# Designs tried in a protein design run: designed miniproteins, single chains, continued (2). Part 104

Each design is a single chain, and the fold is of that chain. pLDDT is the mean over its residues in the fold that is shown.

## One batch from the design tools (miniprotein)

Design m7597
Fold by ESMFold2-Fast:
Structure m7597 (fold): chain A 70 residues (1-70)
Amino acid sequence: MKSDDELIDEMEAIINALPSMSLAEQEEALARMREIHKELMKSEDPIIRARATVLLAEAEFQVELNRKRQ
């Protein structure tokens, strides 16, 4: 199982890759972001929970912008 830090790093890597993805790939990436967020919400560290929430919101915003460009 990945550590909380490794899961945050995965979320950041996904966000950095989003601009190069197709809309279909972004939807799959967003589903993965939601899975990671759900897992990180179980963390006892409020900073990890806050970071996961901000990163998910950023990814959702970027995907929504791409949907509107279609």
Scores: mean pLDDT 83

Design m7598
Fold by ESMFold2-Fast:
Structure m7598 (fold): chain A 66 residues (1-66)
Amino acid sequence: SRMAEARAHRAAAMAALEAGDEATARRHMLEANSLVFGIPVATLEAMTDEEREALVAAEREKVVVT
């Protein structure tokens, strides 16, 4: 499932952070977010921080809006 893959990427990101490899950690976090939101990594990388935050808020809203 997408959530299981996202969880695996988050675990890899944590391991990379523990190893001091922030670039690898950020890559795994982007992959996890791509799986959760259904948006390509390249698109997420091209977004501003404000646009990315708006996506997170919108996805949370979708859970309660039919």
Scores: mean pLDDT 74

Design m7599
Fold by ESMFold2-Fast:
Structure m7599 (fold): chain A 84 residues (1-84)
Amino acid sequence: MLLLPMLFYAETRGKAFEDFLNSLKDTAELTFEGNPETDDELVGTGTYTDPKTGETRKVTVHATFIESESGKKVKLVAVVEFEE
């Protein structure tokens, strides 16, 4: 099992999630369950295609929102889990 962690920092949950999705728009087709504005954890499933090799794999993405103590910054931790 291969895990790829991705980190995004933004001022809002929506912006952090949008930045994450935009980073994968050309490489992944993902369907997420839940609401990024209210849910601390989202699970996405779908496919990921490596832009260098063209290899396509099934993936599960676990996205976790961590708000700063000041509430002025949101950290999104996304872990892409490749199915074998």
Scores: mean pLDDT 78

Design m7600
Fold by ESMFold2-Fast:
Structure m7600 (fold): chain A 133 residues (1-133)
Amino acid sequence: SMLDLLRALYVAGELAGRVGIENVSVREVAERAGVSEGTARRAVRLVRLILERRPLPADVRPLEVAAAVTGYAKGLGLSSLTIGLINRLLLETPDEELEAVAYEVVDLLERYRRGEISEEELIEELQERLSKL
């Protein structure tokens, strides 16, 4: 179901933020999300595509991208405020701009992960982007 995929995407994202996408186990995602290994495998693949800035499937939904990216932010240890801003930005972005905006958010999250920007600076960047929607 779509709800199963969304749960698996969030869990796969969270694990990727904590241990890196290369170390994410499909079985662990399936167990933690309470979904089939097939659903978990699809979720891990989509999270990998997003983190590697690769082209997304044409049928990918904003809710699926939001679940993956907010999960990743949670795995990085970001606050509920930051996660809420990311979720709002991705859900309010027009479908034709979704891939570009998702990759911009991932770039900001990677800069945070590397210690290049603070969470306060990340929040400012997210708020600026929301103000232009």
Scores: mean pLDDT 91

Design m7601
Fold by ESMFold2-Fast:
Structure m7601 (fold): chain A 88 residues (1-88)
Amino acid sequence: KERAQKSLEEYLSTLPEEVRKLLLELIKKMKNANEDEQTELLNEYLQALAKWLLEQGKITEEEAKNVATDGKAASKVLLLELEIMKEK
């Protein structure tokens, strides 16, 4: 329990400010959301993250457009987020 919270805070500190703001807003909205709203919020987060990654030149326009509907594009976006979290 305590270990999970510490890990989350540590990873959040490694994220760029824009990505950290997006994730914090997602967490805040998710606390009061039902299952359907949670799915919509996750898709909105993935789209916003994909847009930021596109601006950084890390993904293609096609991958950014398809992130909500294509599991491969979504996986790439999430893997890039994990790579950013691992870079100190």
Scores: mean pLDDT 69

Design m7602
Fold by ESMFold2-Fast:
Structure m7602 (fold): chain A 89 residues (1-89)
Amino acid sequence: DETKKIEEKLLLLAEFEVEAAKELGAPEELLKELEEGLKKIKEAIEAGDKSLPEEFLASSSEELRKMDLEEFKELLKKKKEELKKKKEE
C-alpha cells in the first residue's frame, strides 16, 4: 500500500516540524501555522485526498520515497536530536 506509506510519512514529517519548532522556541505565529498544517494533512488523509501524496512524491528525494517507514522515523528522530544539539551551542 504505497499511498498509505506516503500518507504516514507526510504525517510524521508534519508532526516532526511542529515538535522541532517547539524545541527551538519558534514564534507562536509560526507554531500555529505548522499546527494548522498538521491538522489539514490529517483531515485530507481522513477524507481520502490523494493530492498530498502526489505532492510529496514530486518534492521528495528518491531516497525518501524508497525509505521504509521505520527508517523514515529514525531519520526524523536523528534530525530532531541534531536540531536540539544545535540549540545548545
Scores: mean pLDDT 70

Design m7603
Fold by ESMFold2-Fast:
Structure m7603 (fold): chain A 89 residues (1-89)
Amino acid sequence: SAEVMEKIERNVLALGKLLNLDEEKIEQAKLIAKNLYEGGIKDVNLISDLAVCKALEADEETIQKIIELKNDKLARHKILEELRDKYCA
């Protein structure tokens, strides 16, 4: 639905700003998030973290760890900060 897509975009934007991502990476993550939702992942809170993870070119092991931590937002954010730092290095 349009409301779900708007929620996904807001979640990605908020996370991207928290991680100090540039506008190009935020737009890439929004597109990935929409594709994840259309592909069958319906957890709107997890989608934003997975989309940012994929936009930062995370490997399959890191993606799987984010999924395993679906109920631990702080641990997921720590992983995303570490990914951002590696991507920007």
Scores: mean pLDDT 82

Design m7604
Fold by ESMFold2-Fast:
Structure m7604 (fold): chain A 68 residues (1-68)
Amino acid sequence: MTLTETLIVIAPPETPEEEIIEQGKEALRKMLESQGLEVKEIEVVDVRLTYDEERNELVAELVFRVTV
């Protein structure tokens, strides 16, 4: 069975996209496993990255496809 999940990750402005995606995958896996789901696969399907100049941070909206 597949699920679509969206996470927001806030990171320092110098953080590579790959690191942000990895952080998001790990957070999502832990969240779903804590709910009793057996997570088989997590794939990133969309990344929306915005720079917040006032706070000097990156705001990443990550969309994942999860196989359970």
Scores: mean pLDDT 84

Design m7605
Fold by ESMFold2-Fast:
Structure m7605 (fold): chain A 74 residues (1-74)
Amino acid sequence: ESNELLAEVYNNLGNVYLKLKKYEEAAKAYQEALKLNPSLALARHGFIVALSELPDSPLKEQLAKELEKIELQL
């Protein structure tokens, strides 16, 4: 219950960062939401959007691997 609420808070934080065009912070916030609730489709969608906006970097590669890991658990 508390983890579901916390996941929603992180998802909302990710949405705020997306609007501010802070894509790295957005991706990290969505990642935390998905760690708490891997089935939260809105957070997964937001994470994909944030990743698509990041330049190619070791961080983007690492975050993309975390997304694949989460999708394999569903």
Scores: mean pLDDT 80

Design m7606
Fold by ESMFold2-Fast:
Structure m7606 (fold): chain A 88 residues (1-88)
Amino acid sequence: LEEVAEEVARLAREAARAVDEGDIDKAMELLGRAEELVISNPELRPVAEEAQQAGEQAYKDSGGSEKAALKATAETLARGAERFREEL
């Protein structure tokens, strides 16, 4: 579980960087891989739910920016997964 949380955090950090570089397709692929890990490890579901809520809020606040939504999702997921790992 620690290794899974670390992988989710790593994928999410890479996704946030991909958004900053303008590679939306790569960001979506990396977040999709992180989602597969969360589905297989239900203990991480609250971390993923917080990230999804952050992304939805960023989308609304930006007037419909997919880039803003993906960045908020990725950054929140990375922070949440790292905190989850540290509390194990």
Scores: mean pLDDT 84

Design m7607
Fold by ESMFold2-Fast:
Structure m7607 (fold): chain A 76 residues (1-76)
Amino acid sequence: RLREVADRVVDLGVAASPADPAAARRALTAAVEANLTSRTLPEAEVRALRPALGAALEALRATREEELRALAEELE
């Protein structure tokens, strides 16, 4: 499950970086792999990582909400 969420965070981060999606994907994938697979993580570290992944997803969602608010203001 954490791996699937991590993959989605990478995809969302790439989508948010249209200027250089390949570089964004490499950087995000490397960071995620380093945190999830490059070492054996004890359960406490995995537990701590779960909120961080959630926070990253919420940050991406907040950026989308800002775009929607800007459009609503234009329609006024």
Scores: mean pLDDT 54

Design m7608
Fold by ESMFold2-Fast:
Structure m7608 (fold): chain A 100 residues (1-100)
Amino acid sequence: SPLKEEVIKIAEEAFEEAKKILTPEQQKVLDRGLDMIRKAKTPEEIVKGAVTTFLEVFSQTKDPEKQKKLKEIMLEFAKRVKEAFEKAGIKVDIKVDLKV
């Protein structure tokens, strides 16, 4: 699916940005999350997997500045995913589906 491949790419780019500010242990959580979403069958499952992975690393993050940067990365991810779905003819409520 072209949408599936685009959403995987959006998630990969967001995870690489997150890795720049996260610990090596949190980077391993992102790597495992990426392996899981690459096995997902639908774009919706990829989005759910990526959001779940982001929330896990966010819950582990104690530094307020890193928390702020992670929120910015997650919001940009949500925006890009919404744009990709809308381009594919699917209307998405990012606030309901991602609850970031």
Scores: mean pLDDT 83

Design m7609
Fold by ESMFold2-Fast:
Structure m7609 (fold): chain A 86 residues (1-86)
Amino acid sequence: MELLRKLEEELRALREKALENFIRLTADIGAIDLLRALRMPVETARRFLKDTFGIDVPDDTSLDELLEIAERAIEERRREIERELA
């Protein structure tokens, strides 16, 4: 029981660190430059939002809107993880 709790806490810390690094990256290099660096098409970014955050965005969503949704979703999930770790 205690071993599983320890593993869960470590996994949450790793997840938080990964999200924090992603958020910093989006802030530092800009959303469009991030998409270029990741070579991520709009369709892949849309799938990322659905698979990672459960957000299903409309097919006609602009790149700017999609990146804004991604940024807010990442920030919200980071706050949830921080709240769980507190």
Scores: mean pLDDT 62

Design m7610
Fold by ESMFold2-Fast:
Structure m7610 (fold): chain A 100 residues (1-100)
Amino acid sequence: TEKLEELEREAAKIVEEALEKALNSDTAEEAVEHIREGYEKALELFLEAGYISEEEYEEELALIDESLAAVEKAWKEVQEKEGVTVKEIIDRLMEKAAKE
């Protein structure tokens, strides 16, 4: 449990750092690329520690790629319609998540 909690904190930190890079991105494509890299690194930690299999790692990355493609499309549409930055989109999503 403690070892898993430590890995979860390390993974959360990697994802948070990836989100910070995404917040500093001018384009939806650049932002989702940083997020993907963060999730890939986080999953590698669990794979190396033996908490997930290589099959699970590949399946999770495929789901992340699918989800990020949808996010990129949605963020591009919002930027086109509302003239907002990627940072504003992410900030609003994070505020909404924190309130729920």
Scores: mean pLDDT 77

Design m7611
Fold by ESMFold2-Fast:
Structure m7611 (fold): chain A 95 residues (1-95)
Amino acid sequence: NLEKIREIALFFLDRTEEELLKRSTDTPEREKLLAEIEKDRKIVADLSLSLEEIYERLTNPLVQNSLKQAELLYNGKITGSLSPSLKEAIEEILK
């Protein structure tokens, strides 16, 4: 189900962006990275695109990795590699 993969990927992007803001200073490099993440986030959220088309259009490696991890988690079911709170949140999306 592409919609659940999309939800998980967007959840990972939210966490990535929060950590980036928390652990970095306001620099031109951060603003550029945030803009690239936002652009690719809109691609992931585009309901008209197939999974293959999304992968073809993504340019940012962090977003590409988030989508790939979401796909793996969706197909493999959630594993013990995740923190308990993160695992619970993703399991809620997967139901």
Scores: mean pLDDT 76

Design m7612
Fold by ESMFold2-Fast:
Structure m7612 (fold): chain A 88 residues (1-88)
Amino acid sequence: GMSEMTEADRAKIEAVTPKILEEARANAASLPAFDADEVAAARARIAALLADPREYAQVLLELLLETLRSIPQPELQALAEELAAARA
């Protein structure tokens, strides 16, 4: 069912997420600093969304897309190849 497909997709995303986050951190210094209020608001939103499993999947996808957008094009290309390999 749909839930089973969501779990499979989540597992694949979780497998590659550390790689994506590591690359994002390497490039994070070029991004504007977040203030404490923005961080607190983000945490409150995540906590609320984690109460709904369907919302969790949506948030995870949004975080993945935002992370990919923050990566320079050449690094993004390399990560796309890593993701394709991980899905195989």
Scores: mean pLDDT 61

Design m7613
Fold by ESMFold2-Fast:
Structure m7613 (fold): chain A 62 residues (1-62)
Amino acid sequence: SPRERAERLLAELDRLEAVAPPSLLPAVDAARAMAETALASGDEVATEAAGALVDWIRRQLA
């Protein structure tokens, strides 16, 4: 479900925040806000947006 995906994204964002350079922290914060909105509302669009930003952050760290 979108909420279950949002919970998984929030857990992954906690891990990414631990290793992210300061330049990526605003992106982590934005993704967290989107995922928290998705968790609260069940909004699939917010979940997709958070997922896309998490994927982008992962690519910057690879």
Scores: mean pLDDT 84

Design m7614
Fold by ESMFold2-Fast:
Structure m7614 (fold): chain A 82 residues (1-82)
Amino acid sequence: KKLEELLKELAENNEPDSKKLLEIVALRLGMKPEEARKATAEDIVERFKEIYGTDEEALEALHKLLAEIIDEIEKIREELEK
């Protein structure tokens, strides 16, 4: 699926977890904390394209970054439940 479609789905979900995930993605792309909190899916798409140059490379980078963030969150959850 297209980068824009994935990021729009995350933004439109309007769940606290989805919004926080987008904020973390924006921070990892080098956005300032204030900018990351206000970042729309469109802002994040443009940032990925600016950094990675192509839609396909940006999409691959997004998938890897989301997988890393989810893995880190799961590890933290497991540690807190102990």
Scores: mean pLDDT 70

Design m7615
Fold by ESMFold2-Fast:
Structure m7615 (fold): chain A 98 residues (1-98)
Amino acid sequence: SVMEELREELVRAALELVEKGASVEEMTEALLRRVDEAVARAVAAGLSPEQIRAAFERAFAETLASLDLASEAAQKLVRALEEVNAHLAERLAALEAA
């Protein structure tokens, strides 16, 4: 249920940012904060780095699948997700090293 809750919360957060016309910087900042909070919750729940990665990948794929990728809003989200995915990869690598 934690993986399902994380997926739903991330999809909702990303779509709300798209709907309000957030800038790339605003999307990046908000999603980075959500990633840090979600990783902390998942680790506390006993999820592995592999399970956490899978949940985030599913959430982002689901969000993008619901959008017209040719739209300005979708392109802004794609740009924000480049930074978010890089940050997530660093956080998960740190967990695997610990």
Scores: mean pLDDT 83

Design m7616
Fold by ESMFold2-Fast:
Structure m7616 (fold): chain A 71 residues (1-71)
Amino acid sequence: SKKDDLEAQSAAMGAQIALQNHDTKSKEEILELAKEKAREYAKKQGADDKTIEEAVKSAETGAKTTLARLD
C-alpha cells in the first residue's frame, strides 16, 4: 500500500542518511536531516498529514537503528 511503501522508503532513507553522515554530523543533526527528507518525500507523494508524520517517524527509527549499529 502507499502507506507501507512510504514507511519502507522513509526507513531506508533514514538509514542511508545515518550511514553517509555518522562521521561528520551529530546524532541530532542526522535525525533532523532524516526527518526533513522523509517529510519532503511524503509531501511529494501527496500523503496526508498523518501519513507524513508516520513517514517521518519511520525515517527517525531507521536512522537511530543504523547509528546504534555503527557505535
Scores: mean pLDDT 84

Design m7617
Fold by ESMFold2-Fast:
Structure m7617 (fold): chain A 67 residues (1-67)
Amino acid sequence: SLSEVYKKVLEYVGGEIASGRKIKEALEEAGIKVTEEQVKEALRLAGQKDGEANVTEVATGLYNLSQ
């Protein structure tokens, strides 16, 4: 479920803001496969700064792309 994915991602990242690489790794640990291109687009849509963005916004976008 989405709530289980969020729990795993937030636990892995340890914060509300993180790099796209760390969010991608956290999602893959939760069983969600995403590409580097999808990560870059999700970061852009979440209003990233210096390669970092809100974990929940990026994770939600990537989760929806994986469904």
Scores: mean pLDDT 79

Design m7618
Fold by ESMFold2-Fast:
Structure m7618 (fold): chain A 78 residues (1-78)
Amino acid sequence: MEEVLELARRAAAGEASPEELRAVVTAALRAAAAGDAEAVARLAEALQGADAEEVAAFVEANREEVSAAARALLARWA
């Protein structure tokens, strides 16, 4: 988790690669699907500076893996 949080902070600063952003979004979606509210909150807070539209577009492209809980997380960034 800490490694993913560091990637999330770099993404918020505009320093993350597309692969790193994908890893962070995937970790957030999996945490949401597992009901890990603490991990979801930590990742959402670390990503609050990131472009919410880009995150939403990435999730829409990968929507087959998005649970209802993960969609609720994304609504907080929209």
Scores: mean pLDDT 62

Design m7619
Fold by ESMFold2-Fast:
Structure m7619 (fold): chain A 59 residues (1-59)
Amino acid sequence: SQLQALVAQAQEKQAEAAKLAQQMVKASRAGKDTSALWEKIVETNKEIRALLEKIRALA
């Protein structure tokens, strides 16, 4: 169903955000600039929010 597809997409994006957060922690510990990783996390979280709003509208 459309609802199941949106839930799967939201879970995929949540996994992506978690991976980016882990990369940011590793980069920070190595003394590297984390700006690009932070921007990707913010963008991914916006996509998650949009998917959750669509799920809410269908539920």
Scores: mean pLDDT 87

Design m7620
Fold by ESMFold2-Fast:
Structure m7620 (fold): chain A 99 residues (1-99)
Amino acid sequence: SEAEKKKAEELKEKAEEYLEKAEEYLKKAKEAAEAGDLKEVEAYYDAAKLYANKAIGAARELEKIPLGKEEGEEMKKKAEEILKEAEEVLKEAKEKAAA
């Protein structure tokens, strides 16, 4: 239906915006880690996690719409990959700070 198409488009745009922010903060976390600034790594990790989880939420709503299911699944996987990479960046930064 037209209403379902509009809802799917809105959810896609929302998920894409959250994914872009999550990727931006992940990059900043990596840069902070290279600089040895654990406090900045922790702050950017928190931001990346926040936006990745928001993207997962929007993607899950998109998956409930038949025409949006495949894109929702793809966006959810991308957000989960960002979360995993952010956790690894934080772990490595903490290990370097403890050395």
Scores: mean pLDDT 89

Design m7621
Fold by ESMFold2-Fast:
Structure m7621 (fold): chain A 95 residues (1-95)
Amino acid sequence: SKIKLGIYEKDLYYDENLVKEVKEHFKNYNLSELDSKYIANYIIAIEQGNLVVHLPVTIELLGAAKVDKYLALAVEFLKTKKSLSSHAKKFLSTV
């Protein structure tokens, strides 16, 4: 529901520098601020090994197709990083 989505979005932890990097990396995709925040949140979730917590709720609220697009962009961005957490390395080995 829109109410549940609004609550989830208010609780999104985001790094403003990471959001800016995501927007600059995907400048040709014409991402909204909210798109960039979701992608940055998935990047953080992958780096922390918390994707299993975020994935089901975002599928319920956004739909699988939109989540798949955000995850694909998060994976693409992570592949450009010089330093990755052990959680991110393990995740990327499976996709």
Scores: mean pLDDT 76

Design m7622
Fold by ESMFold2-Fast:
Structure m7622 (fold): chain A 99 residues (1-99)
Amino acid sequence: DKIKELLQKFFGVEEVEDEEIKHLIEFLKSLTEEELEKAIEELKELKEENKDNKEKVELLEKMIELLEELKKNLDDLEKVVKLVIEIMKLNSQLLALEK
């Protein structure tokens, strides 16, 4: 599986954790331009709602930029995997600010 090979390359692990990778693979397979556009719109709305929190705004802006790049590069599997990993990292940082 080419996706597993790319995930091993970017995660630097010999064996990929089954549950986390199944979720990521299903997510990657479900990606459409329409779903990405919807996600971008939702993040823009969330950014406006959180405009007084500069740290959240900066993370949301970075996520929007990465989703815009992902939308343009859906045919490049290696780039898609790399961008999704970066988006997931930013989302984890955003969630940490809520706790």
Scores: mean pLDDT 72

Design m7623
Fold by ESMFold2-Fast:
Structure m7623 (fold): chain A 104 residues (1-104)
Amino acid sequence: DLLEKAKKLLKESKELLKEAEKLGDKVAINAAKQALKSAQLAVEAAEKGNEETAKKAIKLAEDAIKSAKRALEASKQGNVPSAVGSTLRAIGLLLDIEKLLEQN
């Protein structure tokens, strides 16, 4: 069930944002917010009933969450270049989902 998979990503992204907020690092928080928005759009795609679009949105959201997790870990280690790079990747993945959904 694609919708259940998307909902699991949404839950994971909410927990990631809570962890980033506890750390208090703006870069990690930004990455986690990008991942949360990506997961929200993946849920919307799964609800619309186009299975191929939903599968693509879910994969992009999974990749956005992975990038946000890397940003959080890099922030915990004080690795600013890695944290910024992973955050930029999460932003790019959100833009890819938005374009996918606009194209229908």
Scores: mean pLDDT 89

Design m7624
Fold by ESMFold2-Fast:
Structure m7624 (fold): chain A 82 residues (1-82)
Amino acid sequence: MQKKTLTINASTDSQAKGNAQILKSLGLDTLSKIILNAKSDAYKGIKYLAQTAIDAGVDLIVNSDSDNKQKILDLKKQQLKN
């Protein structure tokens, strides 16, 4: 079976956190990629979702401002550091 790409839209931290919990319950092993379209004010939810995806080995693409993109890059660097 081909692994799927999932697109998530999040305008608030609550929406992003809720989506992360749903993804955990559905099984992240079925996903190859998550595309997150998020507003800058949803950063806490974005961070939580990004950590969830990275921990599960799912590729994460963030469509947000440069600050959010940099913070997600830093999370990926921390995961690679051990």
Scores: mean pLDDT 68

Design m7625
Fold by ESMFold2-Fast:
Structure m7625 (fold): chain A 97 residues (1-97)
Amino acid sequence: SYSEEQILLGFRLLNSDRVGFGSRFSMSNKVPPGRTFTLPPLQGTAPIYRLSDIAKMPDEVLLDMLRNGVGEFPSLKDLLSDEEREAMVAALKELFS
């Protein structure tokens, strides 16, 4: 299970540290559907992400976010394989199951 903070922290940390990827996500509590979370400002104004909005995004959009980054989300293309990015999208979507 993943908390909203652990998911956001995971996205931020995956680009900077390849070690301990699983531990970053395995330590979280379950996140209720429809929760809203805000990225902390790292490089200015962060977008507000609602978990319900993430659940509505097509898998291709989420994969592009993981591949190229968006706002404060880092690019993971050099850190994660295509299969690993697909697994991350599936994990995000699982929060809304």
Scores: mean pLDDT 50

Design m7626
Fold by ESMFold2-Fast:
Structure m7626 (fold): chain A 92 residues (1-92)
Amino acid sequence: MEKEIEALEKEARELQAQLEAKETVSIEEIARLVIVVLRGLALKAKQAGDEAVAAEAEEIAARLEAALAAGDDAAIREAIREGSERAERLAG
């Protein structure tokens, strides 16, 4: 679990740095970052014994992946909003 969390946090930092270097960022790039962050937070929540919080983060990540696969911009935007709000709450 520790190594998995560390790997996801590293991936999130690398993605964030790549996005910050760009003049224009796509919604798909933002979605990928949010998915990685949520999965990392879900593992941290599970490690802390917060199963409900972990399940919630995993659910939002799964919905965002499904929206990306479908190319549904509205669903992607909604899932990013939910995921970003959840990530902020879980990180604090």
Scores: mean pLDDT 79

Design m7627
Fold by ESMFold2-Fast:
Parts: C-alpha cells; structure tokens; sequence
Structure m7627 (fold): chain A 80 residues (1-80)
C-alpha cells in the first residue's frame, strides 16, 4: 500500500465509529504529485450496513481498489 493509502487505512481503522457519526455524506481525498492529482479516494458510509467504504481511483478515474471498514475495525481489501 502506498504511504498515503496506508495512513488513510490506519486512520479509518481507529476512527470508524467517529467518522460514521460525523460524516453522513461522501468525502473525496486527492493525492497530489507536483501539484497534480495522481490518485483519488472517495469515502462514504454504506446506507445499509453503517460501514465505511473507500473506493480508490487512479489518475484516469479507473477504480483500482475498494476498502470496507466495519464498526469493529475489521478491514476488507479488494484489488480490482
């Protein structure tokens, strides 16, 4: 995992319940290299399970990875 994605993974794993309560809508994280977006991550709360889903897109907008965080801090990773 890239350093920025590893930091996001660690943050969400510790703060899932806090994020679920404070973030009803989606949030986008842009990863920059030399001032240009090279990767994006979109975080949203699953409307059914109260899980946090993070979808990672490359510079061309292609979905490359999905992470699912449960309230218990369990993480599932799917490489697409």
Amino acid sequence: MEAAMQALHEYLGENVLRVIKSLPDSVRYDFLDDGKVVKTAELYVDPDGSEIVVEVYDADGKLVERLTFTADGVVTREKL
Scores: mean pLDDT 65

Design m7628
Fold by ESMFold2-Fast:
Structure m7628 (fold): chain A 82 residues (1-82)
Amino acid sequence: SLAEQLDEQMRAAVRDAREALEEYRRLKAQGGVDATRFTAAAIRAIGSAYHAKLVLEKAKKLGIKVSEEKEALELMKELGIK
């Protein structure tokens, strides 16, 4: 169903954003020695969090409940996404 597809997309986007953010934080703690990998992790984290935002907005317009809404909102706050 469309609800299942949106929920799967939400969970994937939130997971990908969290994984990328944790990689970014790990690389930052190591002094950012690999600038290319560090930048790629930051871009991936922001992009995936923004994807979660778009899925959440689509779900709300359709009246569909998705999991991970609280986690998506927390990630958006952590990354400064409005």
Scores: mean pLDDT 84

Design m7629
Fold by ESMFold2-Fast:
Structure m7629 (fold): chain A 73 residues (1-73)
Amino acid sequence: MVLSGERLGAAAARLYPNSSGGVAAGAAAVEFAKHKKREELSAEEAADYARQHMPPELGEEAARAILEAAKAL
């Protein structure tokens, strides 16, 4: 699935409003979209990007939030 980084981030924040992982997922998706210079991105690529570029604790939580948010979109 290919999604807008902004929409993916917003969905993750809605699913996990009280979780640092949800906020982190939103930030990671936006940064990934900017880095790739495109409106659309793969949820799997965004999750992998979060794992590589965030602290280990937040990276795994963010990756899970991203994949779950992608299923909701």
Scores: mean pLDDT 64

Design m7630
Fold by ESMFold2-Fast:
Parts: sequence; C-alpha cells; structure tokens
Structure m7630 (fold): chain A 68 residues (1-68)
Amino acid sequence: MPENYLGTVVEVDAESGIATVKLEKPVEVGEKVMVGEAEGEVIEVEGDFAKVRVPVGKAKVGDEVFRL
C-alpha cells in the first residue's frame, strides 16, 4: 500500500475540480489516481507536479494521492 503513494495535493481549484499534486513518483497523462477518497484522472504533468481532475468539492490541500 505505501508503494502506491504518488504525492500530496498542494493546490486545488475548487470551481474546476483541478488539484495540483507534488509528485514523489512519476505518472502519465490519462492515469487514474485516488485523491483522498475520490477518483481522479491525471490531465497534465510538469516536472515534479501533476494536475488531476477530480469531482468538484472532493479534493483538498494536503490530501494524499495514490495510484489505482
């Protein structure tokens, strides 16, 4: 289970449902991840950061992100 840890949410756009994740492991655009208790999809990767689309209101700063 700890091996699935990808990173932590550092910013959330509450209106669009986009969470910015500081990555500890690489991810690819289109991968599905768990952000807290919500399923999200990686939409962009830039260096050590990824943008993940999650349902509005489901992600918060400090949520842990895991690979599904």
Scores: mean pLDDT 80

